# Designs tried in a protein design run: designed miniproteins, single chains, continued (4). Part 102

Each design is a single chain, and the fold is of that chain. pLDDT is the mean over its residues in the fold that is shown.

## One batch from the design tools (miniprotein)

Design m15530
Fold by ESMFold2-Fast:
Order: C-alpha cells, then structure tokens, then sequence
Structure m15530 (fold): chain A 96 residues (1-96)
C-alpha cells in the first residue's frame, strides 16, 4: 500500500516532468502558444495527481521516508505554482 502510493506518485511526477520538457521544447522553437499551453496544463494535472499520492503516502510514512516525501511534496508544490503562473502568462498573451 505505502510502496504503491510512492510508486504512483513518482510515476505521475515523471509524467508531469516530461510534459514540462515538451513545453520547454515548444517554447524554444516558438511553436504556437496554444500548443505550449496544452503541454503545460497536462503537466499541471500530473503534478496534482503526484501531490495527492504523496500526501496519502505521508499519512502512513515514518522516519527517513517521511522526510523524503515531505521534501518531494514541497518541490512539487513549488513546481505546480510556477507552472500555474506560466499558464496565466500564456493565457494573457493569447487574449492580447
């Protein structure tokens, strides 16, 4: 159960990071803002799922695993905030 929650969280975190990398590539090559926004929104959804899984794991985790999960959760919450702010900037540019 705990191991499954940690694995699930990690899988969602990796998926979210891959979408952020796709977003970065699209931005680097000046691809349409709508395409950039789609990848970033997908990253946000994966990070939200990772955060939920890690929060559930934290309810039963102890010791060093608890410390590691708290660190991962804090990092993901910061990444989520940054990505959500970037979404707002792209949406503002699209509204012109």
Amino acid sequence: MLEELVEKGFEYEVAGTMEVMKYAILKRFNEPLEEQLAELKEAIEYYKKAIEAYKEALKVAEGKLKEQLEKELKALEQALKINEEEVKEIEKELAE
Scores: mean pLDDT 88

Design m15531
Fold by ESMFold2-Fast:
Structure m15531 (fold): chain A 88 residues (1-88)
Amino acid sequence: GAKELEELILEAAARRGKEEEARELIEKANETGDEEYAEKIASLLTPEEKIALLEEVYRRVLALNPDAAEEDKAHAQAVLEEQKAAIR
């Protein structure tokens, strides 16, 4: 889920000495649900790291939702593609 993505982001950011900034952005994202904070968090990671983390979270979300409707799976795939496009 989102919490596991957050932990992976914090770990990656910590390797670059940016854990505090990442933590603040994650807390705001959790409280507001605003997608802008997710984009700011991503700027603390390399494009390759962000794409790898997004794909891992997508895979895990699908595994946790074996009974998810096909429309929900398609929406999740669309969100993944949109986030990957935003990196570029």
Scores: mean pLDDT 71

Design m15532
Fold by ESMFold2-Fast:
Structure m15532 (fold): chain A 66 residues (1-66)
Amino acid sequence: MYRLVARAAKDYKAKSPDEIDVKKGDLVEVRLPAEGDWAEATNLKTGKKGKIPLDALGEVLRVEEE
């Protein structure tokens, strides 16, 4: 599997308990493979873990194989 670190392209507000909030510019670590249009993520600023939509992600800064 892979870990992806990306900068959030836009603010996203969680709509369910399984989702996390992100703000534009936050660094987010994403686990791949994704589940369709959603990925498991950790907001590196807040430490919260949950799902975010892939379209909330902007610039990919790092990709690492686990």
Scores: mean pLDDT 77

Design m15533
Fold by ESMFold2-Fast:
Structure m15533 (fold): chain A 115 residues (1-115)
Amino acid sequence: MEELKKEAEKIRKALEDAQKYVDSNPELREEIERDAKRASSATTDEEIQSLIDEVNKRLEEAEKAIEKGDPEALRHLLRAITMAEVLISKGYTQAEPLLEKARELLVKYYEKKEK
């Protein structure tokens, strides 16, 4: 129970820090808004599967970027989180494990950055 509370707090702090970064980066904000619109407008199973595949690829690129200490990891993670959240809000529960993985990677990114 205590470990779950600590992990939840780490995720919350990482999301707050990430939001501050988005607020200061208009190009990333525009990318996130485009991704949210794409996910929101998707209506066919083919479009939904394509977006899920894109989230998976962004998580793979984020993991590689984290290992290299590349700040590009944050861009990949935030775009993946946005698309996954919109898909889940539309009832596509298959995106839930992807959102969980993205949040875990976001925590890992900030833990490595704090050194």
Scores: mean pLDDT 82

Design m15534
Fold by ESMFold2-Fast:
Structure m15534 (fold): chain A 76 residues (1-76)
Amino acid sequence: MKAVVLVRAPTSALEEVLKAIEELSKKYNILSYAVSTVGDTTYVAVILENEEDARKVAEELAKVPGVLSASVTPAP
């Protein structure tokens, strides 16, 4: 089952989040990601092939400086 990791971060942290996603794509099968900015807050939705990898990716993205939250949602 596919899963989505939703990352919330200040827009100033976006570059670090994208670098972390690129590094994680070497370990985990990241299918795609989407970025949306609302004011000073950026939301990044990262889509993975399975929930187990999504959980691990969320844990790693939560460690990125400036990240406010990283949560996993199963894809419908």
Scores: mean pLDDT 82

Design m15535
Fold by ESMFold2-Fast:
Structure m15535 (fold): chain A 72 residues (1-72)
Amino acid sequence: MSPEEEAWLAEHEAELQAIIDELTELAKTQSREEVGKRVIEQLRRLAEEAAAVNPELAERIREQIKKAEEKL
């Protein structure tokens, strides 16, 4: 793995963790549908950004989006 790929993943892992923490807090007060929509929006943005750097990673993120949409 290249240093650039490692830096990108580390940066996005931290961002994803922050989003998960916020969504976990929202899930205590918001509906499943509302939280699910926000998760899907964030994943779509991440997939679009990842597609420019790593198409395989973007594909994996899109698979997660499809699974998340299936639960809505």
Scores: mean pLDDT 71

Design m15536
Fold by ESMFold2-Fast:
Structure m15536 (fold): chain A 73 residues (1-73)
Amino acid sequence: EKERGLAAAARISKEDSEKEAEDMIKGAKEEPESVLSEEAIEVMLKEAEKGTEKQRKEAEKFAKANREIRKEL
């Protein structure tokens, strides 16, 4: 859980945060097993708070997408 959240935050912290977040959202929709748990989402969001405003917003978008996908399951 924590490891998955930290990995997601690290990916969003890359140079093109928007593209990384979009790729991750697409992956979660295509592979539901890759959807983050609520615990992993919270870890990711907390880690993203240490980053830039853009990274934080992209992390929030990815978190929202994971929560919506889980709700549809």
Scores: mean pLDDT 77

Design m15537
Fold by ESMFold2-Fast:
Structure m15537 (fold): chain A 65 residues (1-65)
Amino acid sequence: SPVNEQIRQLNIQAFTDWADQTGRLLDEYIAGKLTREQYDARLKEVSAQILAQLRQQLAQLQQLA
């Protein structure tokens, strides 16, 4: 169904965004531009933001279905 395809696309996009953002944070950490504490904090923030956005988008999609 169109709704199932939209759910699939939202999950793929969330994973892609998470991988891209966490990959950049890892690169900054390896380059010595972030402390361990800064890296851990930003990693948690990015993960929380991506999950919150995905949950909101999925909830909105369910209301339209």
Scores: mean pLDDT 86

Design m15538
Fold by ESMFold2-Fast:
Structure m15538 (fold): chain A 72 residues (1-72)
Amino acid sequence: MLAELRAARDAFLASHADRVPADLLAELGALLDAAIETVAANANASVAEQEAALAPLTAKLGEVLKRIQEAL
């Protein structure tokens, strides 16, 4: 599971490397890594607890994605 999430993250970033500025791609990658680690750390927690743990990262991810859309 965790390895599959990291593989999906790596494939996603690789598919966007030619279109997204390197600084934004690196920031997106760091947020995705933090989200994967948060999910792994909370794997045995309730859905509500997992959502609460991910909420700050989801907000930051939204801001990074907005900046990527503005750069494209």
Scores: mean pLDDT 76

Design m15539
Fold by ESMFold2-Fast:
Structure m15539 (fold): chain A 70 residues (1-70)
Amino acid sequence: EEEEKKIIELLTEYVRRGLSFEDAEKIYNIILRLKKENRYTEDELFKELSKYVPPEVAREIAKKVVEILK
């Protein structure tokens, strides 16, 4: 649950940078799904997140999420 708070705070930073709230919610739900499946690797996150954000941003978010969930 504290991990979920850190992910929300992370995504809020990207919303302030111009990510839509709808896309942020989709990204959050993807992260939670991958966490439940124990598939929250940087590469799996990058693949899913690249649908909503540019590749450089997707890689940055994926790396930070993996660090939060370890």
Scores: mean pLDDT 82

Design m15540
Fold by ESMFold2-Fast:
Structure m15540 (fold): chain A 60 residues (1-60)
Amino acid sequence: MVFSEEELEIMERVRRAYGERLGEFDEETLKKALLAYAGERSFDAETLDRMAAYLKSLFP
């Protein structure tokens, strides 16, 4: 997987905050959670799509 250290950190914060509830989230909800934890960091749509897809793959 090709993610930056900061992208991995934000995904890990989302995982810690929501845990198993991430399995209940659709892709749009995952993107909103990622943006909420990004703070001042901005991501383009492609990066958010990839991060959301990765998180979704952990909770089929």
Scores: mean pLDDT 76

Design m15541
Fold by ESMFold2-Fast:
Structure m15541 (fold): chain A 71 residues (1-71)
Amino acid sequence: QQDRRNINQGRDDIRSSGRVRDSVRQGNPRFDQLYRDDPDAGQRARQVADDMLSIGDQRRRQGIQQIRQVS
């Protein structure tokens, strides 16, 4: 029971990480435009994107580790 939940959680973490990265990549052209129109909003959006990529990378590593622990 617990092992099944750990595998599912690990896979969800990896999948969520991928979605976050895809979202950031798709948003990049909009970030450039936003930065030109409103530098403060553009800087905040870029900071959020950087934070999301960092969190996504950490979640991906956690997901892989969780799957490995269950065997």
Scores: mean pLDDT 66

Design m15542
Fold by ESMFold2-Fast:
Structure m15542 (fold): chain A 69 residues (1-69)
Amino acid sequence: MEAEKERKEKAKENFIKNMQEKLKWSKETAEEFWELFFKDPDKAYDYGITLVLKENGYSDEEIEEILKG
């Protein structure tokens, strides 16, 4: 059970399922976020927050202000 590949695949499937159920994301969007999360976590945070805010009707300007602080 210590094979990183199997663990990451299982975690990826669970992540996609949770994003679809809780945030109503598409499978494609969840997969893109998952890949960004492991390549560049900082950019993944911005990407994920941006998607959630856009789905809730926020403008790009409001999203930038929220991410800026």
Scores: mean pLDDT 71

Design m15543
Fold by ESMFold2-Fast:
Structure m15543 (fold): chain A 67 residues (1-67)
Amino acid sequence: SAMDVLLAAARRDLAEALEEARSMSPEELQKLIDHLRRAAERLRAQGLEEVAALVEETIAQLEKLLA
């Protein structure tokens, strides 16, 4: 389904972003988190709840890198 394709692509892109985030400064990480929060809000507004949930799960993992 189109949703399965979107979820697979989102998982790949978010995994790559998380890998790149390991070398980011705290300021760069915070900007990425803020960007992804806005993206999740837009996805939720469009009814793409499953994709929004993946983005939010990635945000939680990024926040652990700040702690």
Scores: mean pLDDT 86

Design m15544
Fold by ESMFold2-Fast:
Structure m15544 (fold): chain A 88 residues (1-88)
Amino acid sequence: GRELARRLEELAVAAGEALAASTDPAVQAGAAIALVGAAIEAGLAARRGELREEDAREAVERGREAAASNPLGRLAGEAALEAFEATV
């Protein structure tokens, strides 16, 4: 459980950081898709009982925080949390 939570957090944070750091719209779009994808995976893992819901949400929230330095990052982070909540 803990290892899966750490891997999902690493993925979400990496996507969020890429979204925050990039000035290329195509790279930003790819990073936003990756962040939402990580959130869906976290929600599915929690739904399957492979991960505690709180740990899954924390992983997604860490990615959202990493993305939050610009308006697109904030929207992508919000979309990721909504996707997580819809999936759990």
Scores: mean pLDDT 85

Design m15545
Fold by ESMFold2-Fast:
Structure m15545 (fold): chain A 92 residues (1-92)
Amino acid sequence: LREEALRAAEAARAALAAGDVEAALAHAEVAFRKLMELIAQGRTEEALEILRRLTEVVRGLALLLSPPEEREAALADVAAWEARARATIRAA
């Protein structure tokens, strides 16, 4: 589970660095699913590690948005998502 989540997050980051947004999104979705499984199992430290890696990928994707207003809105959504996810993991 943790190794699968780390692999998916790393694949998403590599795809983003290569400019492959579609692949980055697909790998990020896999990493997010594995993150939710880690949270459900109470694996707090592992979940926080995956959350940090996934947040960087999602932030990178938001920075690719063309209109400044869409970029700012997406970055705010990412920050809100990270805060909620972190609180959920710590509460588990």
Scores: mean pLDDT 77

Design m15546
Fold by ESMFold2-Fast:
Structure m15546 (fold): chain A 59 residues (1-59)
Amino acid sequence: GAMATDTTTHPDGRTSTVSQQALDWLRQAKALLDAGYTPQEVGELVRRALAEGRPIPLP
């Protein structure tokens, strides 16, 4: 049964905008992988770019 607990479940209403941004980031990550970057390097670059709000450096 449904338990009425106060949980940190985020609403699904923002997934549309988040999905578009996520697809753009994935596309850029793919370009980096194609350029010969390792998955670890791509992950670090993406994380840093997102944290700084700057675009991912393209190859």
Scores: mean pLDDT 63

Design m15547
Fold by ESMFold2-Fast:
Structure m15547 (fold): chain A 94 residues (1-94)
Amino acid sequence: YEIMAEFYEAGAKIFEKKGDYRAAAIHYQMAANQYLQLGDLDKSGKYYVQAGQYYQQDGDNKSASQSYRMAGWVYQKNGDTQTSQQLFDTANQL
């Protein structure tokens, strides 16, 4: 799980630097999924947020909404209820 999370994270950063927003979003989402399986809620939440932001930049509001909802759920599980509520509100606006 950890090595796979790191590969997706590295891939996301490469696509981010290239301005390939959709590829960056997909790779951040995959990294977030892997960190969630590892129990790393801090990295999981962070990368779901980044996936949502890049899906929005790509114009994919549906995928952005889904990523922000996953982030909201992860932040809630990690005890950050305020950030969780903000993320759910962001998802609902998309």
Scores: mean pLDDT 87

Design m15548
Fold by ESMFold2-Fast:
Structure m15548 (fold): chain A 75 residues (1-75)
Amino acid sequence: SEKVVLETTLEGLSKEQAQELKAALQAAAEALRAQGKNVKVEVKIEGDTVTIKITTDEEDINAVLQAFNAVVDKV
């Protein structure tokens, strides 16, 4: 079954930082799907606020969470 593994909101980002983060998250999701993992990424950008929600299968939770935490830390 699918579970939400990351749901977070980041504030105070520039428009450039928000777009770079969105692109990086989507690229990470594509790479994980290429490895056969079922991952869904939802990113909403509203001004300086970015809301991120990531869903994956239970068996992939740790791998997916580690990959996306690394992306978020680079903002």
Scores: mean pLDDT 80

Design m15549
Fold by ESMFold2-Fast:
Structure m15549 (fold): chain A 68 residues (1-68)
Amino acid sequence: MSMEEQLLEEVRRTYDKMLEEKKSVEEVEAMTAKIKEMVRQLVSDPEKAAALVEAIDRLAAETKERLK
């Protein structure tokens, strides 16, 4: 499994846990910002970083919708 796939799986687990714990939209946004910062620091390929950020944003949006 690629590093990108592993990171996306960890992000999904994090958001699933936040849904189970009834975290706020603000907490999801804060977590998303931290994850994007890590991607920016760890992923040197700008195209892979952009694709990963897009996938993370979609997961965050889905999680925020499910928290409403």
Scores: mean pLDDT 81

Design m15550
Fold by ESMFold2-Fast:
Structure m15550 (fold): chain A 90 residues (1-90)
Amino acid sequence: DAFLAELRREYLGELLRTLEELGAPPALIEAVRRARETLDESALAEAERLFQEWTAPLVERVRTESDPEARAVLETLLAPQARAYQEVLA
């Protein structure tokens, strides 16, 4: 379905912009970019794996982050709406 493919590209585009702003690892940024371009299931799975690997230590960073703005950004990345977006990738 072309409509669902465009929605996935839009969500991946928003995620890519957010990851770039947060200084995510180059491997994760590349995986999300590839997933957005191809919408290939293996590319989507790789992007999800790298995203989960990167976000795991962010839970601890949120707990220890003293900058309210940085904490808000990290909390947004881990919010339920971001998890709902991850379900679209799965």
Scores: mean pLDDT 71

Design m15551
Fold by ESMFold2-Fast:
Structure m15551 (fold): chain A 59 residues (1-59)
Amino acid sequence: MEELRKELERRKEEIEKLKERIAADPDDVDATNRYTAAVLEAIGLELEIERLEEEEKKK
């Protein structure tokens, strides 16, 4: 769980950097694709963390 939280923070940092890159160069399709992938990965990590926390509390 804690390891997943750290990975989520890393993904959020990548997303912020990619947002800046896209803002500077909106025609950068590679940056946009990377941003989308990073967002999806972050959402997946966030959902997994929430699921684990809920399961722990529902025991």
Scores: mean pLDDT 80

Design m15552
Fold by ESMFold2-Fast:
Structure m15552 (fold): chain A 90 residues (1-90)
Amino acid sequence: MEKILEERLKEAEELGDPIAIMEVELLRLYLEGVPFEELKEELARYLKEKGGFSDEEVEAVKERLTEEILEEMIKDIKEKFLEWAEEKKK
């Protein structure tokens, strides 16, 4: 999984895709065991710095993000990475 994350990160950086970069970073933090509350704060900070959101808008978004929503996002990303790795093996 870690090798896949690094490969995806490089591709995202080369393409200049901020969303893909964010997804890889979130998944990496999740795999390191970072709590969902910290993952949510990291996402909110990214939106402020890269999305141009105001502090008030970022706080509103953070309040509406649930652990269930964030968990589903992480699981979806992780599952896609595992599927891709399995295809590469075969």
Scores: mean pLDDT 71

Design m15553
Fold by ESMFold2-Fast:
Formats: structure tokens, C-alpha cells, sequence
Structure m15553 (fold): chain A 101 residues (1-101)
């Protein structure tokens, strides 16, 4: 399996665990919020926007990624760049599924 597919698999498992334990484990939620806040701050520049978009694409499900990309497209340039990265990840994943590689 490709690196991206491995990341997506891990992201799905992490996301499911976070959602399941969101009410039971306050620590896991705080860590997720902290990472989100840190990533948000780094998207102030185009370079950081690329990294944030990649992280969002790896962490969220397909429907959530597209919703976030649409939301970020209307924001300032750094978030718009992140939206482009998320859309690119979705496109590449679709191609990879069609080609199996």
C-alpha cells in the first residue's frame, strides 16, 4: 500500500477512537484541539498552508475534507492554498483507487 493510503488508514482509526472517547477522555480531546490550534496558526503563510491542508486531508473523511476545502477557499490566501492541497489529495486518492497504484 502507498504511504498516503497508510496515513488515511491510521487517520480513520484515530478519528474513530477520538470520537468514541471524546466524552470519556478529555485529554485526547485537548490534544486534538491543541494540534488544530497549532496548525491553524501555521497557515498564515502559503508554505504552512500546504502542510495544514495535507494534515487535514490525512485526518478527516472524504466528505469532511471537501466541506473544509470549500470553507477554506473563501478565506484568506493561506487557507485557500490549504483548500487546494485537500482537493489535490482527494483527486489523487480517487486516481489511486482506479489504478490500484
Amino acid sequence: MKRVEEIIEKARRIREEIEERARASEEARREAERLRREARETVRTNREGLLFGSEVAATSDLETRMALAEMMEDEEEPLRVAAGVVASFVEMEAVNEALEE
Scores: mean pLDDT 57

Design m15554
Fold by ESMFold2-Fast:
Structure m15554 (fold): chain A 93 residues (1-93)
Amino acid sequence: SMEEKLKEYKELIDEIAKQIREAVKNLTPEQAVEVTKDAVEYLESLIKEMEKENPELAKEFKQYAIDKMKELRKVAPPEVQKILDEAIKKLES
C-alpha cells in the first residue's frame, strides 16, 4: 500500500540521517562532507524516480527528507550544514 511504502521510505531517510550523524561524530570533517554529499545525491535520485511513478508519494517523501535535513543541520558542523542547505534549497525548488 501507499502507507506501507511511505513508512519504508521514512525509515530509509531515518537510517541515512543516522549515518550522517555518525560520520559527523566519528570521521574527519572532509569525510563527513563526502558521506553527506553521497547521501543527498542518493536521496535526490530516489525522489526523481518516485516523482515519475507516484508524484503524491514523492511529495510526502521529499517533505520528510527536507524536515530530517533541517533537524540534522542543527547539530552539523558548518561544512556539512552548507551541503544540507544546498540540498534543501534544491528540493524546495
Scores: mean pLDDT 84

Design m15555
Fold by ESMFold2-Fast:
Structure m15555 (fold): chain A 95 residues (1-95)
Amino acid sequence: TAIENAKGALQQARDLLDRAVKSTTLSKAQGLLRVAADLADQAAYSLIAAGNYELASKAYEVATLAREATTLSLDEARKQAAEVAKRVDELLKEL
């Protein structure tokens, strides 16, 4: 289902965000954050297809924050990745 597709994409994004938190180089953190953002966008599209516009908006916010994190220093990117991961956890509770 569209909901299960969104859930799968968010679970993958959650794993990548956890890996970004643990990254020792800016380049690795940036790469992981970009893929996590793309997965959050995919989740948003699936949620729109399911008619769940409120959760789609939250998934878009996750994607935006993950992309913004790529413009930060390593320490700030890691901190924001942890915050974004918490938002993904809350989204997954609502699915």
Scores: mean pLDDT 91

Design m15556
Fold by ESMFold2-Fast:
Structure m15556 (fold): chain A 67 residues (1-67)
Amino acid sequence: MKVEEVEERIRRLAEEHARQDPTPQDAAEGFLLLRRTASPEAFAAAARLARETNPDHVGAAARELLA
């Protein structure tokens, strides 16, 4: 999956998850899936997005995208 595609899809899903109050457990699962399945560049892009926005929202979005 392209870095730009991963970032954009996670950003959009994170906005949806902001409305759903995602749990730290959902976020942790998302980051583990991203680490296992995405390229190092895609993982780095998601980690940067988490720092710029909200790690719980980004992690939950990654879980939804990759599960």
Scores: mean pLDDT 71

Design m15557
Fold by ESMFold2-Fast:
Formats: structure tokens, C-alpha cells, sequence
Structure m15557 (fold): chain A 76 residues (1-76)
């Protein structure tokens, strides 16, 4: 189902963000660099989720797209 695919994508995204965070901490990256990288990765993952959901659950896909727009606006 669309919801099961969404939940799986969310779990994969959280795992990827955790791995990125740990790698950047080991490299001694600043809090600003870490926050920017995690934000960029999250936005990228949300865009991929919206694309997958677009045909199965257009309303959920639209909600994800609105969340992406809100995150991009906060980044400015």
C-alpha cells in the first residue's frame, strides 16, 4: 500500500540521516555544516517520497510537497 511504502521510505531516510550525522561528527564538522547537510538530505528524500506517492496517493504527495516548500522557505 502507499502508506506501507511511505513508512519504509521514512525508516530508510532516518537511517541515512543517522549515518550522515555520525560520519560528520567523526570528521569534526561544525554544527552549522551538520545542520545544513542533514537539511539538504531530508529535502532530497522528501522529494523522492513525493514522486513515488504521486500516482498512489496524490493527497499525501501534495502534503509532502507543501512540507518541502515550507522547509525550503525556512532555509532562506
Amino acid sequence: SAMEEFEKMVEETLKKLKELLEEMKKQGKSQKEISQALGDELIKSLREMAKVLAKKDPELAAQVEEAIKALEKQKA
Scores: mean pLDDT 81

Design m15558
Fold by ESMFold2-Fast:
Structure m15558 (fold): chain A 74 residues (1-74)
Amino acid sequence: IDDLNRLSQTTPIQAIITSSDPYYINSARDFSRQHPQVRVHIAGNSIGSIRQSYQNISSQGLNVIILGSDDLIS
């Protein structure tokens, strides 16, 4: 979290959330609200949705991280 906080101030980050759980989605959205350099993309747990989100973001040359529910509780 501290590393993400530092990076979000100097480097725009695109975060793909691979969970349909409202708890993890809300946590990611709250983080994005507090850190305007972090953009949250909700892909759910569908491979097709995850693939589409990744392709859409990566085609723009943006810094992308993929976060599952386990990553949000670590």
Scores: mean pLDDT 64

Design m15559
Fold by ESMFold2-Fast:
Structure m15559 (fold): chain A 80 residues (1-80)
Amino acid sequence: LSPEARAEQAAAVRALHARTEELVAALAAARASGDPTRAAAAETAAALLIVSLRYELPHLDPETAALAEETIAALEAALA
């Protein structure tokens, strides 16, 4: 990755981490909606986000990687 692309990736991860509680609440709301299609879509989106963050982990600086790991752990707990 270029330095610019790496910086943008790190910024995106930090922005996502800042929204972790919002993402967890949205998943919980979708599951509580009584709409199985909405619940399945939210669960799939959360699972794909976890996979994407895990793929990015080895390319992140340690501080940003720790934030990504916190978001992954919160989403995994919400999916359990």
Scores: mean pLDDT 83

Design m15560
Fold by ESMFold2-Fast:
Structure m15560 (fold): chain A 83 residues (1-83)
Amino acid sequence: SAEDRAAEAMKQLSDSDVRLAVTLAALEAGRPTSYGVKGAEKALEEIKKGNYRGAVRAAARGAGVGVGTIARSLLTLLEQLKE
C-alpha cells in the first residue's frame, strides 16, 4: 500500500529529510507553510516511538494532504538521495 511504501521510506530517511518531504508535499498541495511544519513535527513524534505507519498518518493529517501525497513526496526524495 501507499502507507507501507511511505513507512519504509521514512525508515531510510533522516529527520531533516522527513521534514523536507512533508513540507514539500504540503506546499505542492497549496497549503500554508505551517501545515507542513505541523505534519512533520507529528510524524517525528511517531518515529521516536518506532511507529512508522502512525508517522505517515500523522504527517498526512497535520499537513492536510492524503497518505498517497506523503508517500509520493517521500519516495521522490529517497530516489534523489540515491545519487
Scores: mean pLDDT 86

Design m15561
Fold by ESMFold2-Fast:
Structure m15561 (fold): chain A 75 residues (1-75)
Amino acid sequence: MKKVYTITIETPDGRSVITLELGPEETKVTVTAADGKEATFTVPRDIGLDLINAALKQAANPAADKRYTVEERVV
């Protein structure tokens, strides 16, 4: 089964969503910006894990004007 992480970043200017699909060697990253533009790219699995860990750290220590939410799903 694949692990999929959804990171939501909320600011006064809007909401951005980052979806990370963890593969055995690579992580597929999809970014949906607040303006509705979408980009998809692939990074090494370790870089994907680093991004997830950075988002979890931000979610644990929220700033006044910026909120991070991290959700894990198994597909």
Scores: mean pLDDT 80

Design m15562
Fold by ESMFold2-Fast:
Structure m15562 (fold): chain A 60 residues (1-60)
Amino acid sequence: SAIEKALQTVADLLSVQELSPEQAKTILGMYGVRVSTSQAAEVIRLLKAGKFEEALRLLR
């Protein structure tokens, strides 16, 4: 799904660099996933904790 591809892109980038919530929001938006900046920050937090499935549920 587009949401899974968006999250994988954010996760892959987080493995090699830091992302701001605004940057993560922009990446998610490229895949048609619209979130607030606070939701983007929570996605970053969950992905850094290895909680991919929880991040995915947040966006569904």
Scores: mean pLDDT 86

Design m15563
Fold by ESMFold2-Fast:
Structure m15563 (fold): chain A 127 residues (1-127)
Amino acid sequence: SIIDMVQQAVKLGEAAGLAEAQERGRAPSADELAKMTEILNEFTDQLIKMEEEILANNLSDEEILQRYRELIKSVVKMAKEKALSEETQRLLLGTVLTTLAELFLKNNRPELIERVQAIAHQVWEES
């Protein structure tokens, strides 16, 4: 199931991001964790719909990457609108990138990992 695959990837991304933040002594506050969870829920819903659309429409790599760019822009916008700290914004972006990398590995598309990382870097710098 696409739903199960996306939900598992998000859980792995969140666990990895939180573990790194804890090791660095930079864990988010309870209030910031709640806001991050709201954004991750919205991201998960959007990602499920996007993965279903990608499978239904036989999209090109360029079309797929453009959809990921818009998804990443949406996440960055939500993080800024909720006034997350820069540290929590970085954690959230790291979680998103780990989630997408896990999905690309499961779909045997590891070449998209570097391309999505480049897109995320550009979106972050432009924000």
Scores: mean pLDDT 84

Design m15564
Fold by ESMFold2-Fast:
Structure m15564 (fold): chain A 112 residues (1-112)
Amino acid sequence: MIEEAKKLLIEAGEALLQALDAYRSGDTERFEELAKRAIELADKAIQLASDNPELVKMAEALKGVAENLPKVTDPEQLAAVRDALSRAIEAVENGDFEKAVKYAEEALKAAS
């Protein structure tokens, strides 16, 4: 189940990066679709990895990014969210869940 949860978190992060690009280009419909997909993927990851606190924390942070992204209008904040999300995905791919949580929470803080 950990490998499946890992794949779902990577897909959620990638969906958020695409949502961020859609939001910056003014494509509200695509943004809403991708943000919803990211939340659904993160929720599924929580269900599969409920006994893994690091994966749950990362998934909750990614959900928070999706929910707060529409409030972010500063291009520098959007760039910070993108950078943190990219680093979180890379950390998951490398199996470094402590760094993945750190970067996902940094993305949430930048979006807040």
Scores: mean pLDDT 85

Design m15565
Fold by ESMFold2-Fast:
Structure m15565 (fold): chain A 55 residues (1-55)
Amino acid sequence: SADERGGRLARERAEEARRAGGDADTIGMQSVGGMAEAGGGSKLAGEAGREAIAA
């Protein structure tokens, strides 16, 4: 369970970054744009939640 939990989180982060790159490519946008948002999505999700709480 602890091992699965840690592995799942790491895997989800890696998948997020990969999906961002692929998504940007399929949309025809620069991978930098999509990847920056999704790759930093884990951080942005935390910050978005933080800002919502701060509000």
Scores: mean pLDDT 52

